# Designed miniproteins, single chains, continued (2): the designs that were tried, part 32

Each design is a single chain, and the fold is of that chain. pLDDT is the mean over its residues in the fold that is shown.

## One batch from the design tools (miniprotein)

Design m5153
Fold by ESMFold2-Fast:
Structure m5153 (fold): chain A 70 residues (1-70)
Amino acid sequence: GPTRLTPEQQALVDEALRRANKRLEELGKEGKSLDEITAVSLEVAAEYHERLGRQDEADRFRKLAEEYRK
């Protein structure tokens, strides 16, 4: 099965998903492009990895998000 998380890691995932859903809903209301929505999703992924101590992965997602920002 998928990699299992510790309870602390699971709480961070749940918080990140809640924030991501709220931000995506706000972007939808603002009529933002798919590129902007993609950039925000990648930024949320970067924050998730950073909170887990995965700085290299966080940096990778931030770099990718920059490509979708216009």
Scores: mean pLDDT 73

Design m5154
Fold by ESMFold2-Fast:
Structure m5154 (fold): chain A 82 residues (1-82)
Amino acid sequence: MKEKLEQEIELAMLQIRVAVAEVAARNAESDEEKREAAEELLRVAREAEEKAKASKDPEIAAEFRELAEYARRRAEEILESL
């Protein structure tokens, strides 16, 4: 129970970081600010992938993988907009 709760909190925190980075990208006034937002999304993607591999719960592991794929795709879209 505690381990699963801790992983759910970690997932929620990473989801918040993705949302913050997406807002930052939308409000970016420079290419540098957009790159910084994309780099944060790539950091979240890497962290989420590591947590997915470490997770013993297949459901939470799948949610981490989905978040990683989403964050990576969004980072690529932002970088392509430069």
Scores: mean pLDDT 86

Design m5155
Fold by ESMFold2-Fast:
Structure m5155 (fold): chain A 82 residues (1-82)
Amino acid sequence: SRRERLLAAADRLVEAYKGKPVDEIIEAFKAFIRALAKRGVSLEELEEILQHVIDKLKELGVDPETIERIQAAGREELEKLR
């Protein structure tokens, strides 16, 4: 399904940026959200993708401070789409 493909793309993004500096991860994630929005992915779907990424980072044992920074960056990009 489209939902499964979007979540799989988010998983691939997390794996591709594993071990990269937090600023680079944030920049990549913001670009990812913007690209999906331009392709017509809804705000509701983008919010689900953000939550999926945060849950994946928690599962991988990423530190809470880094997760909070990535989540805040994702929320800022979503607010720009309102």
Scores: mean pLDDT 85

Design m5156
Fold by ESMFold2-Fast:
Structure m5156 (fold): chain A 81 residues (1-81)
Amino acid sequence: SDALIREALEALRNGDAETARRLAEELLKSPDPRHREVGEAILRLLEQPADPEAARVLGEAARELGMDDAAAEFDAAAQAL
């Protein structure tokens, strides 16, 4: 659900890796391929904080949900050196 994605993205933004990982695993169980893609991107970013592809996927998901501040933070992470 959109609420689950919002909660996972907020956990990731707040540095709550344990909650973000748990919610990402829940997203991976979804029959919705978009939810699984977001879950995979969260897990990738937790393993590789500078993964630009994962950050881009999460920025797009945040923007689609109207989480403009989160989207800007993930877009900045995607451009990290």
Scores: mean pLDDT 82

Design m5157
Fold by ESMFold2-Fast:
Structure m5157 (fold): chain A 68 residues (1-68)
Amino acid sequence: RREELLERLERELEELRRRGLVTDEELEELRELAELAMNNRVASEEQLARYQAFVDRYSARIQARLAA
């Protein structure tokens, strides 16, 4: 279920914010995109794939920041 994906993501983002690893802007952008995807009840598999790609991109960016 899409709600399950959003719920899991929300918990992960909360943990990252608790550690101070994400900025308020990054957190807001990720949540906004997630809600846009979830709000579209007729979203295709392609849209879900885009959402996953966005999550992966942000994860990579955070990892790069930690390495720097």
Scores: mean pLDDT 65

Design m5158
Fold by ESMFold2-Fast:
Structure m5158 (fold): chain A 61 residues (1-61)
Amino acid sequence: MKEELIKELGELIKKGREHIMKGDYEGAAEALRKAAEIYRQLGNDEAAERALELAEEMLKK
């Protein structure tokens, strides 16, 4: 289970970068929100909060 979550997190990070490179900040924010949920499932609340803050910053652009 944790290995699958880590792989999914890696895919979301890659997709988020692609969205940022394309100027699709809404898509980047969505990927970050999904990553935050995975961080919470892994017990890393600090990383989850940081990801949500980054998602909000993406939407300000």
Scores: mean pLDDT 80

Design m5159
Fold by ESMFold2-Fast:
Structure m5159 (fold): chain A 99 residues (1-99)
Amino acid sequence: MKLSKEELKELVKKAIEHLKNAIDLARQDPSTSEEAIKLLEEARKLAEEMYKSGKVDPEKVREMIRLANKALELATDAVKPHLLKAIGYLAKVLESVEA
């Protein structure tokens, strides 16, 4: 079932919230790699640009998921739950726009 524009916007907003929480936790842990933080910041920037524009671009959603999955490989256990939630919301957005 294709989600409404408002439902897509709420999923992107939830993904942004979880990406921000992941970044905050990553920055608090000195064992987190600088590369992981950079990947998360790039994903957050793309998500915020998409939220501001109100237009969901499937290619940008795929890029955000790729960046988040790469960060997940480098993330500490404390960061992983928020990253997995963000990836889950982005996957729901992608599934809806490709339906």
Scores: mean pLDDT 83

Design m5160
Fold by ESMFold2-Fast:
Structure m5160 (fold): chain A 74 residues (1-74)
Amino acid sequence: SVDEQLALLEEIAATAERSGDYEMAGDAYERIAELHREQGDLERAKAAYERAARMYEKAGRLDRAKELRQLAEE
């Protein structure tokens, strides 16, 4: 289910952040955002895109972070 996928992705993101794997955390938050967007939950999608952008910034993936921040503003 979508709820099971979201729970797993949130666990992956939190674990990756704690271990300093910011690229993996960014990937997980981006997938969380996409799932919320598909469900029509634009507020949660925006928040997840913003979290993904912050993770990519920490990973040095500045172009990727900029792309995700633009998605968060839509």
Scores: mean pLDDT 88

Design m5161
Fold by ESMFold2-Fast:
Structure m5161 (fold): chain A 100 residues (1-100)
Amino acid sequence: MDPELEKIREYLKKQGISEENIEATLKAVEVVRKKYPKIKGISALAIHLAVEVDYKDFPVFKLLVDMGVRNDPISDEDGLGIIAEIAKTQFEKVKELAEK
C-alpha cells in the first residue's frame, strides 16, 4: 500500500471508523486514483472522492475544481477530515464505488 493510503488508514482508525468501512474507503480511493492518475496529495484525493460519491455537502470545492478556478486550498489534514466524514456519512456510496 502506498504512503497516502497508509496515512488515510491511520487517520480513519484514529477516528473510530470500522475496519469494514476503512477497507471500503481505501478501495474507493484507489478507484479515484485510477480514474484521475495525475492527481497527487490527500486533499486532491478527498475532493475527487467527494465528487465520485456525490457528497452533497462538498459542492463548492467540486465547482472550483471542475472550473479550474483555483488549486486545492485545503491541507492534507482537512482532506483526511473530509475522507473521514464521507466514510461515516456516505458508506453505501463508498461501498458502491469500491466495487468498481
Scores: mean pLDDT 73

Design m5162
Fold by ESMFold2-Fast:
Structure m5162 (fold): chain A 86 residues (1-86)
Amino acid sequence: SEHVREALELLEEAIEAAEEGDIEKAKEYLRRASQHLLEAQSEIPPELFQAAMDAIGEALKALEEGDIEKAIEYARRAKEVLEQAL
């Protein structure tokens, strides 16, 4: 799926932005990744879709709380889940 691939690329960009301390950019990439997943929802097994969306949500919450390390951990989890959908 093109949307799943785009979401994976955006999750990688979110991790890089977070590692560089660009929190607003990291949040932007995470939101864009979730939008691509919503567009591909019917193409992804429901359990993998929910797990990836939950992980992205937790990453966004961690960034809002200033926990960059936790945000990166959840973004990586979302990537691992979505790689199973390929």
Scores: mean pLDDT 88

Design m5163
Fold by ESMFold2-Fast:
Structure m5163 (fold): chain A 80 residues (1-80)
Amino acid sequence: SALEEARRRIEEIAATLSPETQAALANMLRNLEHLVSEGRIDEAFEHARAAIRLLLARGMISPEQAEELLKILEELREAL
């Protein structure tokens, strides 16, 4: 599924990052999957984008990593 593919791609990026950042992205994915399962699509993606922007603001991911993560989320949203 599109959601399984997005999770795989995000987990591949997360594996290159600190354990704290990996945990934050894992939490983002759990919340995204939960809200999507409830049909709360706009809320799911607003929350996920906010989480990524916060990680960028905290210096926990690079601008290039943030751009790729946001791109994965946009592609997922279009596939739903």
Scores: mean pLDDT 89

Design m5164
Fold by ESMFold2-Fast:
Structure m5164 (fold): chain A 85 residues (1-85)
Amino acid sequence: MQKIEIKDITTGPTSLTVTATKLPGYETLVLAFDEKAEVHAATSTDGTATITGLKPGSEYLVVVFAINDKTAEVSAAYKRVKTEA
């Protein structure tokens, strides 16, 4: 099974950029959940995705999925981050 890893998360005051392992044959979906479980989403084909429209100085749970549409395999990684104030 291919395993996705979060390599880096860069945070701005209203954005975050996630760099994850690029898995061949997998699409990357990035979700950011705030403390109220509101969801922000971005997709990536190269393992890098940027989410915008976030609140400054706020905590988010970032979840990254690698999804293979041919095999139905899913790999996931997650990390808590805080946006810049």
Scores: mean pLDDT 79

Design m5165
Fold by ESMFold2-Fast:
Structure m5165 (fold): chain A 62 residues (1-62)
Amino acid sequence: AAPVLPALTPEEREAIQEAIREAKKTMDATPVDGLDGSTIASEAGKKKYEEKMAEIERRRAA
């Protein structure tokens, strides 16, 4: 079970899910050779998740 932020709204949670889904779609559609697929998928998802979390934090501060 992944940790959940107490101030995370349903909309923000959906945005995170969409960001992860988009990252997976991009990786699946883009031809990638010579790299570990599982590592690439994890890195793409992690990067998108962190970017979305940073955006959410900025929106809350604005």
Scores: mean pLDDT 60

Design m5166
Fold by ESMFold2-Fast:
Structure m5166 (fold): chain A 73 residues (1-73)
Amino acid sequence: LEEEIRAAVAAGDLETAARLAARYAREVAGASEEEAERLLRKNLALGEVERLLAAGDEEAARELLEAARAELA
């Protein structure tokens, strides 16, 4: 699920994040490789926001989230 992908990204485990994204696309959505990449990109941004929040840098987290929202909309 997206939550697990985000958690893996926040932990810096990009290999696990990519594996989970590919598995999700195949098993749930029947989605293409392109959809899996979009899901990974989204969760990379959200995972980075999660890291910044954990570090107490709420201002940087908010700025990054706003940039990600504009790109993903």
Scores: mean pLDDT 69

Design m5167
Fold by ESMFold2-Fast:
Structure m5167 (fold): chain A 89 residues (1-89)
Amino acid sequence: MKLSLEEAIERIKEAYDELLAHPDDPEAVRRFAQTLAEIASELDDPEYQAEVLKLIAEIVRAVRAGASPETIKELYDKIIEIIKKAYEK
């Protein structure tokens, strides 16, 4: 089932906020990755789907490496930008 742009962004934001609150919790990291992968799977354009999946992997790696919240936010902002572009068609 396809989410609206607003629903997709809100779900990503909620998962991201949980990740930032509990970056050392493997369940929070898993829920973040799962939520974004589910949203990516609903995108019609395989180009945008692939780019979002790549960025999810980069965020998970960065969190596990103890990257700064600023670095995680930069990757998050790139995901939001791709999602917005996917929905503008």
Scores: mean pLDDT 79

Design m5168
Fold by ESMFold2-Fast:
Structure m5168 (fold): chain A 64 residues (1-64)
Amino acid sequence: SLAEEVRRLIEEAEEAVRRGDVERARRLVKQASTLLLKAAVSEEEMLELANRIARVKRAVDEAE
C-alpha cells in the first residue's frame, strides 16, 4: 500500500540521517512527503508520519 511505501521511505531517510547521508535523506523525505498526500491513512497515522518527516527535514536542514 502507499502507507507502507511511505513508512519504508521514512525509515530509509532516518537511516540515511544516522549515517550522515544528507543527500539521500533529502531525496527520500521528499518522496515520502509526496506519497503521504495520496495515502489513505488514519488521522493518528497521518500525524505520526508527518512528524517523522518533519524531524528528518529539520535534521537535513541543520546538517547543511
Scores: mean pLDDT 84

Design m5169
Fold by ESMFold2-Fast:
Structure m5169 (fold): chain A 96 residues (1-96)
Amino acid sequence: MAKKLAESLIKNAEEAKTVFEVEIVLSFAKMAVAIAKLLFENGDYEEAKELLEEIKKALEVIAEKAKELGDEELAEEARRLVEEAKELIEEARKKI
């Protein structure tokens, strides 16, 4: 599930031609990060880690696309989420 979601987000980000399309893709990625946080709170560390590892890849593509389209604030938001995902992945690894 997580891999297919990330692959869909990556494809949509790469094909995005407007800032608005990138914002939509980022919104779905933000929801996935929120779901991963809920999994962490519930003790599902392995599932949270797997979801975050896949979504981190999508967030990196979203950040680059936002930058290409000239929206540095959107790119910075995506980069912030990449760093948050990295921190949560390391915390999950310590719990497994």
Scores: mean pLDDT 86

Design m5170
Fold by ESMFold2-Fast:
Structure m5170 (fold): chain A 90 residues (1-90)
Amino acid sequence: MEEKREHLEEAIKAFEESLKGVKKLVEESNLPEEVKKELLEAIKEAEEKVKKAKEALKEGDYEKAFELLKEAERIVQEALKPYEEELLKM
């Protein structure tokens, strides 16, 4: 149980660090302001899912925590996919 919890805690922390990096890339990018707003909203939704995942982890619901983390990752990946090339062009 503790080993599974530690693994999920590390995964959540790594994803939070990734979200901070992505948010900075979006804010500093040359994308149109409307696109930046849309991407930042998706990042915010992912951050809310991560918060819920942390709450589930504290409650011992590892299945729910993992599912919420996967949802957060999917939200970010789907939102960023059309703009990956432009973001890397920085």
Scores: mean pLDDT 80

Design m5171
Fold by ESMFold2-Fast:
Structure m5171 (fold): chain A 65 residues (1-65)
Amino acid sequence: GAKEMLEAVAKAAEAGNSAAAGAGAQDLRDHGLISEEEARRIIEAATAGNAAEAAKLARQVADKH
């Protein structure tokens, strides 16, 4: 489900794999599992190399779903 996939995004970000974290958030958005705004915030943090923020945002979104 969305929560499990968002946890995977958070773990990818924490591992320094910003590309995988960003791609995961895009995939979740494209499948309608998270909002466009939620995905954008995660993608922006991951693309900026802010692993801690990307992981935090992904887990906050997971808690809402």
Scores: mean pLDDT 84

Design m5172
Fold by ESMFold2-Fast:
Structure m5172 (fold): chain A 119 residues (1-119)
Amino acid sequence: MLEERARELEALFVAGVDAVKAWIEANMSPNLAAAANRILESDEPFERVVATVSLAAVLSELGLSEEFTEEQFFEMVERVAAALREAEAAARAAEGRTPGLFERLLLALERARELLEER
């Protein structure tokens, strides 16, 4: 279930960036792991970090981590990150609140799955 995956990823974020990086290296191809870790090590907006980790989790689950170039991976990260930004803006407008980490991870996982199932 996507909720179980979102909880697993939330626990990794709580454990810290080194735990997230180790998980990516264990579960992705070396080239995509390097690309993902570059985002985690950069001063990137948090929604791009959430999008990167969530996309990595879906790619790993579907066995697709070797089927995409670094450029395609970054394009997919931006599409997921854009969806997270839209959801945050909508939540602020409707409810006056910022979405929590679990809510952002769940949405990112759903968007990443939709994106990959279109192919």
Scores: mean pLDDT 81

Design m5173
Fold by ESMFold2-Fast:
Structure m5173 (fold): chain A 59 residues (1-59)
Amino acid sequence: GPEAEAARRAAEAGDATAAAVAAYQSGLIGNPELGRKGAAAGQAGDAEAAAEYAEKSSG
């Protein structure tokens, strides 16, 4: 979905904060556990992991 796409674009840009926000939002409409894990990864500076969790959260 658009949130997972936003997380991936943020990760490609190296923006871990934007990736974390997008991953959290993907959890609100998909899997909230995976969205929270993505947000935590992005907050830790792992933008790639945040994007992967956002994609999994979206189904």
Scores: mean pLDDT 83

Design m5174
Fold by ESMFold2-Fast:
Structure m5174 (fold): chain A 64 residues (1-64)
Amino acid sequence: MEAARKAAVPEAVAEAKKRLEEEKESILTATGPVMSRDAGVQIAVLRELQKLYPNESIGLTIAR
């Protein structure tokens, strides 16, 4: 299960990084996987954010 690489992935990571800071709490509290909403970009962004923010514990919900 790997999202197709889209253009502007590095830009999406930078942008999603700011938004994820606000949605991070919702992601941790919510039972539904965020990737399920935006499988294309979300999966790629989450993977990159996990490397950038390992201390944040964004964690992939169901991407194993």
Scores: mean pLDDT 53

Design m5175
Fold by ESMFold2-Fast:
Structure m5175 (fold): chain A 68 residues (1-68)
Amino acid sequence: SKKEAFEKALEELRSDPRFEVEEVGEDTLVATNTGSVEHLIGTALRLIGDYPQFEVEVRGDTLILRLK
């Protein structure tokens, strides 16, 4: 379900100390990268594959996940 995908993605991102994660409303996660650009890109590509329920966007050093 969308709710289960949201909770799983939130837990996964919060488990990574290289991201500062904020919930924006009920459908959006914003993760600010404090690690390398390679880590940011690698994480974005993995999330695109693992979480088809989300639109995944990279803006500067931020990773944005929005439920479809």
Scores: mean pLDDT 84

Design m5176
Fold by ESMFold2-Fast:
Structure m5176 (fold): chain A 90 residues (1-90)
Amino acid sequence: MLEELKKLADEVSKLAREKGDFETEQYVANLYVAAQLILVGAEVETGLNISKDGVEKALKEAKNPQVVEDAYRHLQETLERLKKLLEELK
């Protein structure tokens, strides 16, 4: 997921830059950083490496799976926003 988010963020950022849309480029950078901070917060709270091991494994191993579910939801919402931005830039 985080790798997919980075790849999509990089693609949207490149298209925005090519079109001279620096505001969208900055917005994409901010979305990606926010997603990383949410993931890091969940990893610190659970003691699990969600970014490396994946969400499914983290949900099974977490003592508080709600923390993983909330982080996953935020990452999915960010992914959908990036997909929408990519389509708008095409």
Scores: mean pLDDT 81

Design m5177
Fold by ESMFold2-Fast:
Structure m5177 (fold): chain A 62 residues (1-62)
Amino acid sequence: MSDEQLQKAFEVLEKLLAELDIDPAAREKALALVEQAKAETDPDKQYALLKEAWEILRQSVL
């Protein structure tokens, strides 16, 4: 992913985690993964962390 696409992915995920009614434990875990991804400098690891956070969000929606 390009850096701009990655940054946009962070913004979208954070917005969805803030606006959607999801399980509090799942939201906490997903937010922790987003923070880890922001601190990570390896793009492959950043993508893996974002993918995991996104999967938690999908499983916890409605």
Scores: mean pLDDT 76

Design m5178
Fold by ESMFold2-Fast:
Structure m5178 (fold): chain A 72 residues (1-72)
Amino acid sequence: MEEAALHTTRGLAAYQAGNYEEAVKHFRRALELDPDNPFALRVLAEAYRKLGNTEEADELEKKADEIEQQRG
């Protein structure tokens, strides 16, 4: 969790700086460590949308929604 959280934090910093490719790298690393983190899935989707990768973004949002539905 700590390692995944670190990568999520670094990804958010890159995203805020407008470095969307760098943000994608960090968010993907976070998901390698914690694949079912809906927050990391959603912020990765946002970064992909900024890069024009709308198909990948839609798939990630769908996965995040499915995980959140299962947690209710």
Scores: mean pLDDT 81

Design m5180
Fold by ESMFold2-Fast:
Structure m5180 (fold): chain A 57 residues (1-57)
Amino acid sequence: SDLTMEEIEEILKLAQELLKQGKSREEIKEELKKKYGDKLTDEEIDKIIDIAEERLK
């Protein structure tokens, strides 16, 4: 992927904020697909959400 480390960190922070807001995994996937669906695969989005969930434990 053509994503920089800074872009990846911004995406992770967005996923963390959506989790803090009480959004479901499905809602977060839809938000990330809308913003980054051309740069991220569905599998990469799932991994980002997994990392964001682990960071909040």
Scores: mean pLDDT 81

Design m5181
Fold by ESMFold2-Fast:
Structure m5181 (fold): chain A 79 residues (1-79)
Amino acid sequence: LVDPSLKGSEYAALFFTGLGRYYLKKGDYEKAIEYFQLAIDYDPENAYAYRVLGDALEKLGKTEEAESYRKKADEIIKK
């Protein structure tokens, strides 16, 4: 259970991004996408999570979706 007053959502996003990267390296792209999506759900301004979600989507051949998420990551970094 996440308490918003503790700002733990940012740490939860970082943790799930790490798990997603682990599965991405193992070639389990569907699991990687699930964890990157959880990271975004906890911190929708986590640009890195959008970036690596795009990478996982590209590995599944979903190139247009991958480009869309990478562009969102760039927009978040730029404010």
Scores: mean pLDDT 78

Design m5182
Fold by ESMFold2-Fast:
Structure m5182 (fold): chain A 118 residues (1-118)
Amino acid sequence: SKDKEEGEELYKKGKELYEEGKYEEAAEEFRKAAELFSKAGDAKGAILAGANLARALVKAGKYEEAELVAKAVEEALKSNPEVVEALRLLAETLEELGKKEEAERLRERAREVEEELA
């Protein structure tokens, strides 16, 4: 799918911008990537892009938007628990947002999924 290929390119660009400390620009690229993955039916790609979007938003100081994105990613992970990287990224993001109990639950879930996949 062209949408999936474009999503992968934007996801890579978002990661590069994040590594450069350009968090707001990284968030925009991750947002576009998540939309394209969703359009392509790539739930795992959309979840991973969304988790990175939430993390980038926290680093950019956009806490309210980060909370909304984090909640959407958490809901999507209920149907795609195998995306362990997204569970871990989301737990770190929620901890930074002061949602300690939610972060602890996601860390526990990541351990359970890792054990199931081993």
Scores: mean pLDDT 87

Design m5183
Fold by ESMFold2-Fast:
Structure m5183 (fold): chain A 57 residues (1-57)
Amino acid sequence: SARDAVKAFLDAAGIELTDEQLDALSRLVQEGKATVEDLEKVPGVSKETAERIVKGK
């Protein structure tokens, strides 16, 4: 699932997020909205975190 893939990537990259933040990110990725701009709109997700997620996909 998108949630499991995002969580595995974040764990490997040393990025720790809350379950709520992870669910929001996973929904955006699943919807094809995996740009830095879209991901950083999630509360608590920094631009650096969003960039790492985009690069890791």
Scores: mean pLDDT 73

Design m5184
Fold by ESMFold2-Fast:
Structure m5184 (fold): chain A 69 residues (1-69)
Amino acid sequence: LDAAIEFLKKAALELPEESEEAENLYIGIARLTEMKEAGQKPTADLRGGSPLNPEEAKERIEKGKEIIK
């Protein structure tokens, strides 16, 4: 998980902050960090098929940005 989070952080820094691709990476960073905090391994939830409403997506984007700082 740590290596995956670091990889996503590096990828996000190479993309424009306002791009949809960067937002998807922030969501991924937030998800992996949540899983690490919960002691969970990567599961089907990481497929991106999770029914995130716009508010949940925004919260995870902000959390991912905060993790990157």
Scores: mean pLDDT 66

Design m5185
Fold by ESMFold2-Fast:
Structure m5185 (fold): chain A 62 residues (1-62)
Amino acid sequence: GAVEALLRAGLSRELAERVVEMARRGASVDELAEFLVREGGYSRTTALAMAAEVLRLLREGG
């Protein structure tokens, strides 16, 4: 699922679960990317790719 994809990308379980919860609550790709930049220390490019993948996995049945 989306949490497992984020864990493979190197996120902590806490950050991965928080990103997925935000996405489930309707957060946009930009909002998820901003969170990943602030809390995860990712570049904007990496954060946007991760955010888009999370939203794709949730939309396609995760």
Scores: mean pLDDT 84

Design m5186
Fold by ESMFold2-Fast:
Order: sequence, then C-alpha cells, then structure tokens
Structure m5186 (fold): chain A 94 residues (1-94)
Amino acid sequence: KKELEEKFLKAYEEGNLAEAAYYYALLKGLSEEDAETIKNLIEAAINKDWEAMEKYHEKLRAAGLIDASTPYIAVLLLMAEIESAVLEIEKKKK
C-alpha cells in the first residue's frame, strides 16, 4: 500500500496525470486491467482523442466502474478524485 501511495504521489508531482490515474485505481482496489483502462481514458483526454475516450469510457461503464455520464465529465470527476486522494495521503504522512 505505502509503495503504491509513493508511486501515485510521484506521478502526480511529475505532472504525469495518466500514470497517477493508474496508481489511484490500484489504490482503490481495482484490477491492473481496469487501472490500465482508466489510465488510457485520461491519456486519451490529454491527447484530445475523442474516439479513444469514448471507447475506454464505454468499457468502464460496462464494467460498472463509472456512471452513465459523458466521457469528458467522467474524466473531470476522476481528476477531482485524484486531487482529493493526493491531499488525503499528504495528511496521513504529516
């Protein structure tokens, strides 16, 4: 757990939001496959690849991991969760 938290914080501090999303998903107890899909969704959003965003959003909806929102809203909510998780981990280390 502590090693995953350290990797998550490092990715976030380096501005690698896709990698941060991957470790965040693992911290939530998701599988490596689902964590990779979440990473790919965030990476597609950064690259403005709307077709890839829709593909990964549909895959996550089918897995029951995200709500019925649009792909862009799902990305914004995930980014807000990641930011909240960073703050909570920083509180625990201090």
Scores: mean pLDDT 79

Design m5187
Fold by ESMFold2-Fast:
Structure m5187 (fold): chain A 62 residues (1-62)
Amino acid sequence: SAAEEAGRAAAEGIAKENGVKPGEEGIKAAVEAIKEHGYEYLRELLRAFGLEEAAAVVEKAA
């Protein structure tokens, strides 16, 4: 789904900044963040971390 695709991109971006690798758990956590806080919150979080490409994927999915 669009949320899973956005969650995957977000998890990959966040993982790079935090020095960990994204896995299914990371993707699931990103999807839950979209579910609980919405696409806008996740998009702003990604932009704050300088992850503009991941933020664009989330914006397109919203």
Scores: mean pLDDT 70

Design m5188
Fold by ESMFold2-Fast:
Structure m5188 (fold): chain A 84 residues (1-84)
Amino acid sequence: VEELLKKAEEYLKKGDLVKAFSYARQAFHEALERGDLETARKAVELLEKIDPQAAANYRRVLELVEKGLSVEEADRQGIREALA
Protein backbone atom coordinates (compact mmCIF):
# COMPACT_ATOMS: atom_id res chain seq x y z
CA VAL A 1 0.00 0.00 0.00
CA GLU A 2 2.85 2.44 0.83
CA GLU A 3 4.36 1.46 -2.56
CA LEU A 4 1.15 2.54 -4.33
CA LEU A 5 1.09 5.88 -2.43
CA LYS A 6 4.75 6.47 -3.38
CA LYS A 7 3.99 5.80 -7.06
CA ALA A 8 0.97 8.14 -6.89
CA GLU A 9 3.14 10.93 -5.40
CA GLU A 10 5.84 10.37 -8.07
CA TYR A 11 3.32 10.62 -10.93
CA LEU A 12 1.66 13.69 -9.37
CA LYS A 13 5.12 15.34 -9.17
CA LYS A 14 5.65 14.52 -12.89
CA GLY A 15 2.23 15.97 -13.82
CA ASP A 16 0.76 12.60 -14.89
CA LEU A 17 -2.59 13.11 -13.16
CA VAL A 18 -4.22 10.00 -14.71
CA LYS A 19 -1.57 7.61 -13.32
CA ALA A 20 -1.33 9.53 -10.03
CA PHE A 21 -5.12 9.18 -9.52
CA SER A 22 -5.06 5.48 -10.50
CA TYR A 23 -2.33 4.60 -7.97
CA ALA A 24 -3.89 6.72 -5.19
CA ARG A 25 -7.27 5.02 -5.83
CA GLN A 26 -5.61 1.57 -5.64
CA ALA A 27 -3.89 2.54 -2.36
CA PHE A 28 -7.24 3.73 -0.92
CA HIS A 29 -8.99 0.48 -1.92
CA GLU A 30 -6.25 -1.77 -0.46
CA ALA A 31 -6.00 0.31 2.75
CA LEU A 32 -9.76 -0.03 3.37
CA GLU A 33 -9.66 -3.80 2.70
CA ARG A 34 -6.87 -4.08 5.31
CA GLY A 35 -8.63 -1.78 7.82
CA ASP A 36 -5.69 0.67 7.57
CA LEU A 37 -7.58 3.94 8.07
CA GLU A 38 -4.36 6.01 8.42
CA THR A 39 -3.17 4.96 4.94
CA ALA A 40 -6.71 5.38 3.55
CA ARG A 41 -6.71 9.02 4.83
CA LYS A 42 -3.33 9.65 3.14
CA ALA A 43 -4.70 8.22 -0.12
CA VAL A 44 -7.79 10.47 0.06
CA GLU A 45 -5.60 13.55 0.74
CA LEU A 46 -3.56 12.69 -2.37
CA LEU A 47 -6.74 12.15 -4.45
CA GLU A 48 -7.98 15.59 -3.26
CA LYS A 49 -4.76 17.19 -4.58
CA ILE A 50 -5.26 15.51 -7.99
CA ASP A 51 -9.04 15.97 -8.45
CA PRO A 52 -11.01 17.57 -5.59
CA GLN A 53 -14.43 16.83 -7.15
CA ALA A 54 -13.76 13.11 -7.74
CA ALA A 55 -12.02 12.85 -4.34
CA ALA A 56 -15.19 14.04 -2.49
CA ASN A 57 -16.74 10.58 -3.03
CA TYR A 58 -13.65 8.84 -1.60
CA ARG A 59 -13.67 11.19 1.42
CA ARG A 60 -17.35 10.29 2.05
CA VAL A 61 -16.63 6.54 1.88
CA LEU A 62 -13.77 6.97 4.38
CA GLU A 63 -16.06 8.96 6.76
CA LEU A 64 -18.67 6.18 6.67
CA VAL A 65 -16.06 3.44 7.32
CA GLU A 66 -14.66 5.48 10.24
CA LYS A 67 -18.21 5.70 11.69
CA GLY A 68 -18.46 1.89 11.70
CA LEU A 69 -19.98 1.02 8.32
CA SER A 70 -18.39 -1.85 6.41
CA VAL A 71 -16.52 -1.11 3.16
CA GLU A 72 -19.46 -2.67 1.24
CA GLU A 73 -22.04 -0.46 3.02
CA ALA A 74 -19.90 2.67 2.51
CA ASP A 75 -19.48 1.85 -1.21
CA ARG A 76 -23.29 1.84 -1.68
CA GLN A 77 -23.38 5.52 -0.64
CA GLY A 78 -20.34 6.53 -2.71
CA ILE A 79 -19.36 6.23 -6.35
CA ARG A 80 -18.26 2.63 -7.13
CA GLU A 81 -15.17 4.07 -8.84
CA ALA A 82 -13.92 5.09 -5.36
CA LEU A 83 -13.47 1.41 -4.35
CA ALA A 84 -12.81 -0.16 -7.77
Scores: mean pLDDT 75

Design m5189
Fold by ESMFold2-Fast:
Structure m5189 (fold): chain A 55 residues (1-55)
Amino acid sequence: SMELEEKIEKAKKAAEEALKNKDFTTARVAIHELRKLGAEKEAEEFEKRLEELQK
């Protein structure tokens, strides 16, 4: 499927998995993809979690 919702879901899963593994580079890429897809709220939530993990 090429639906926007499916792309957002894949990016969310990538961000979740990257944060669990502390793969901050992959997490940033997934967050950037969420912003490009218009999922601003999701991107902001993941960005805050990323910042917390880096402190």
Scores: mean pLDDT 84

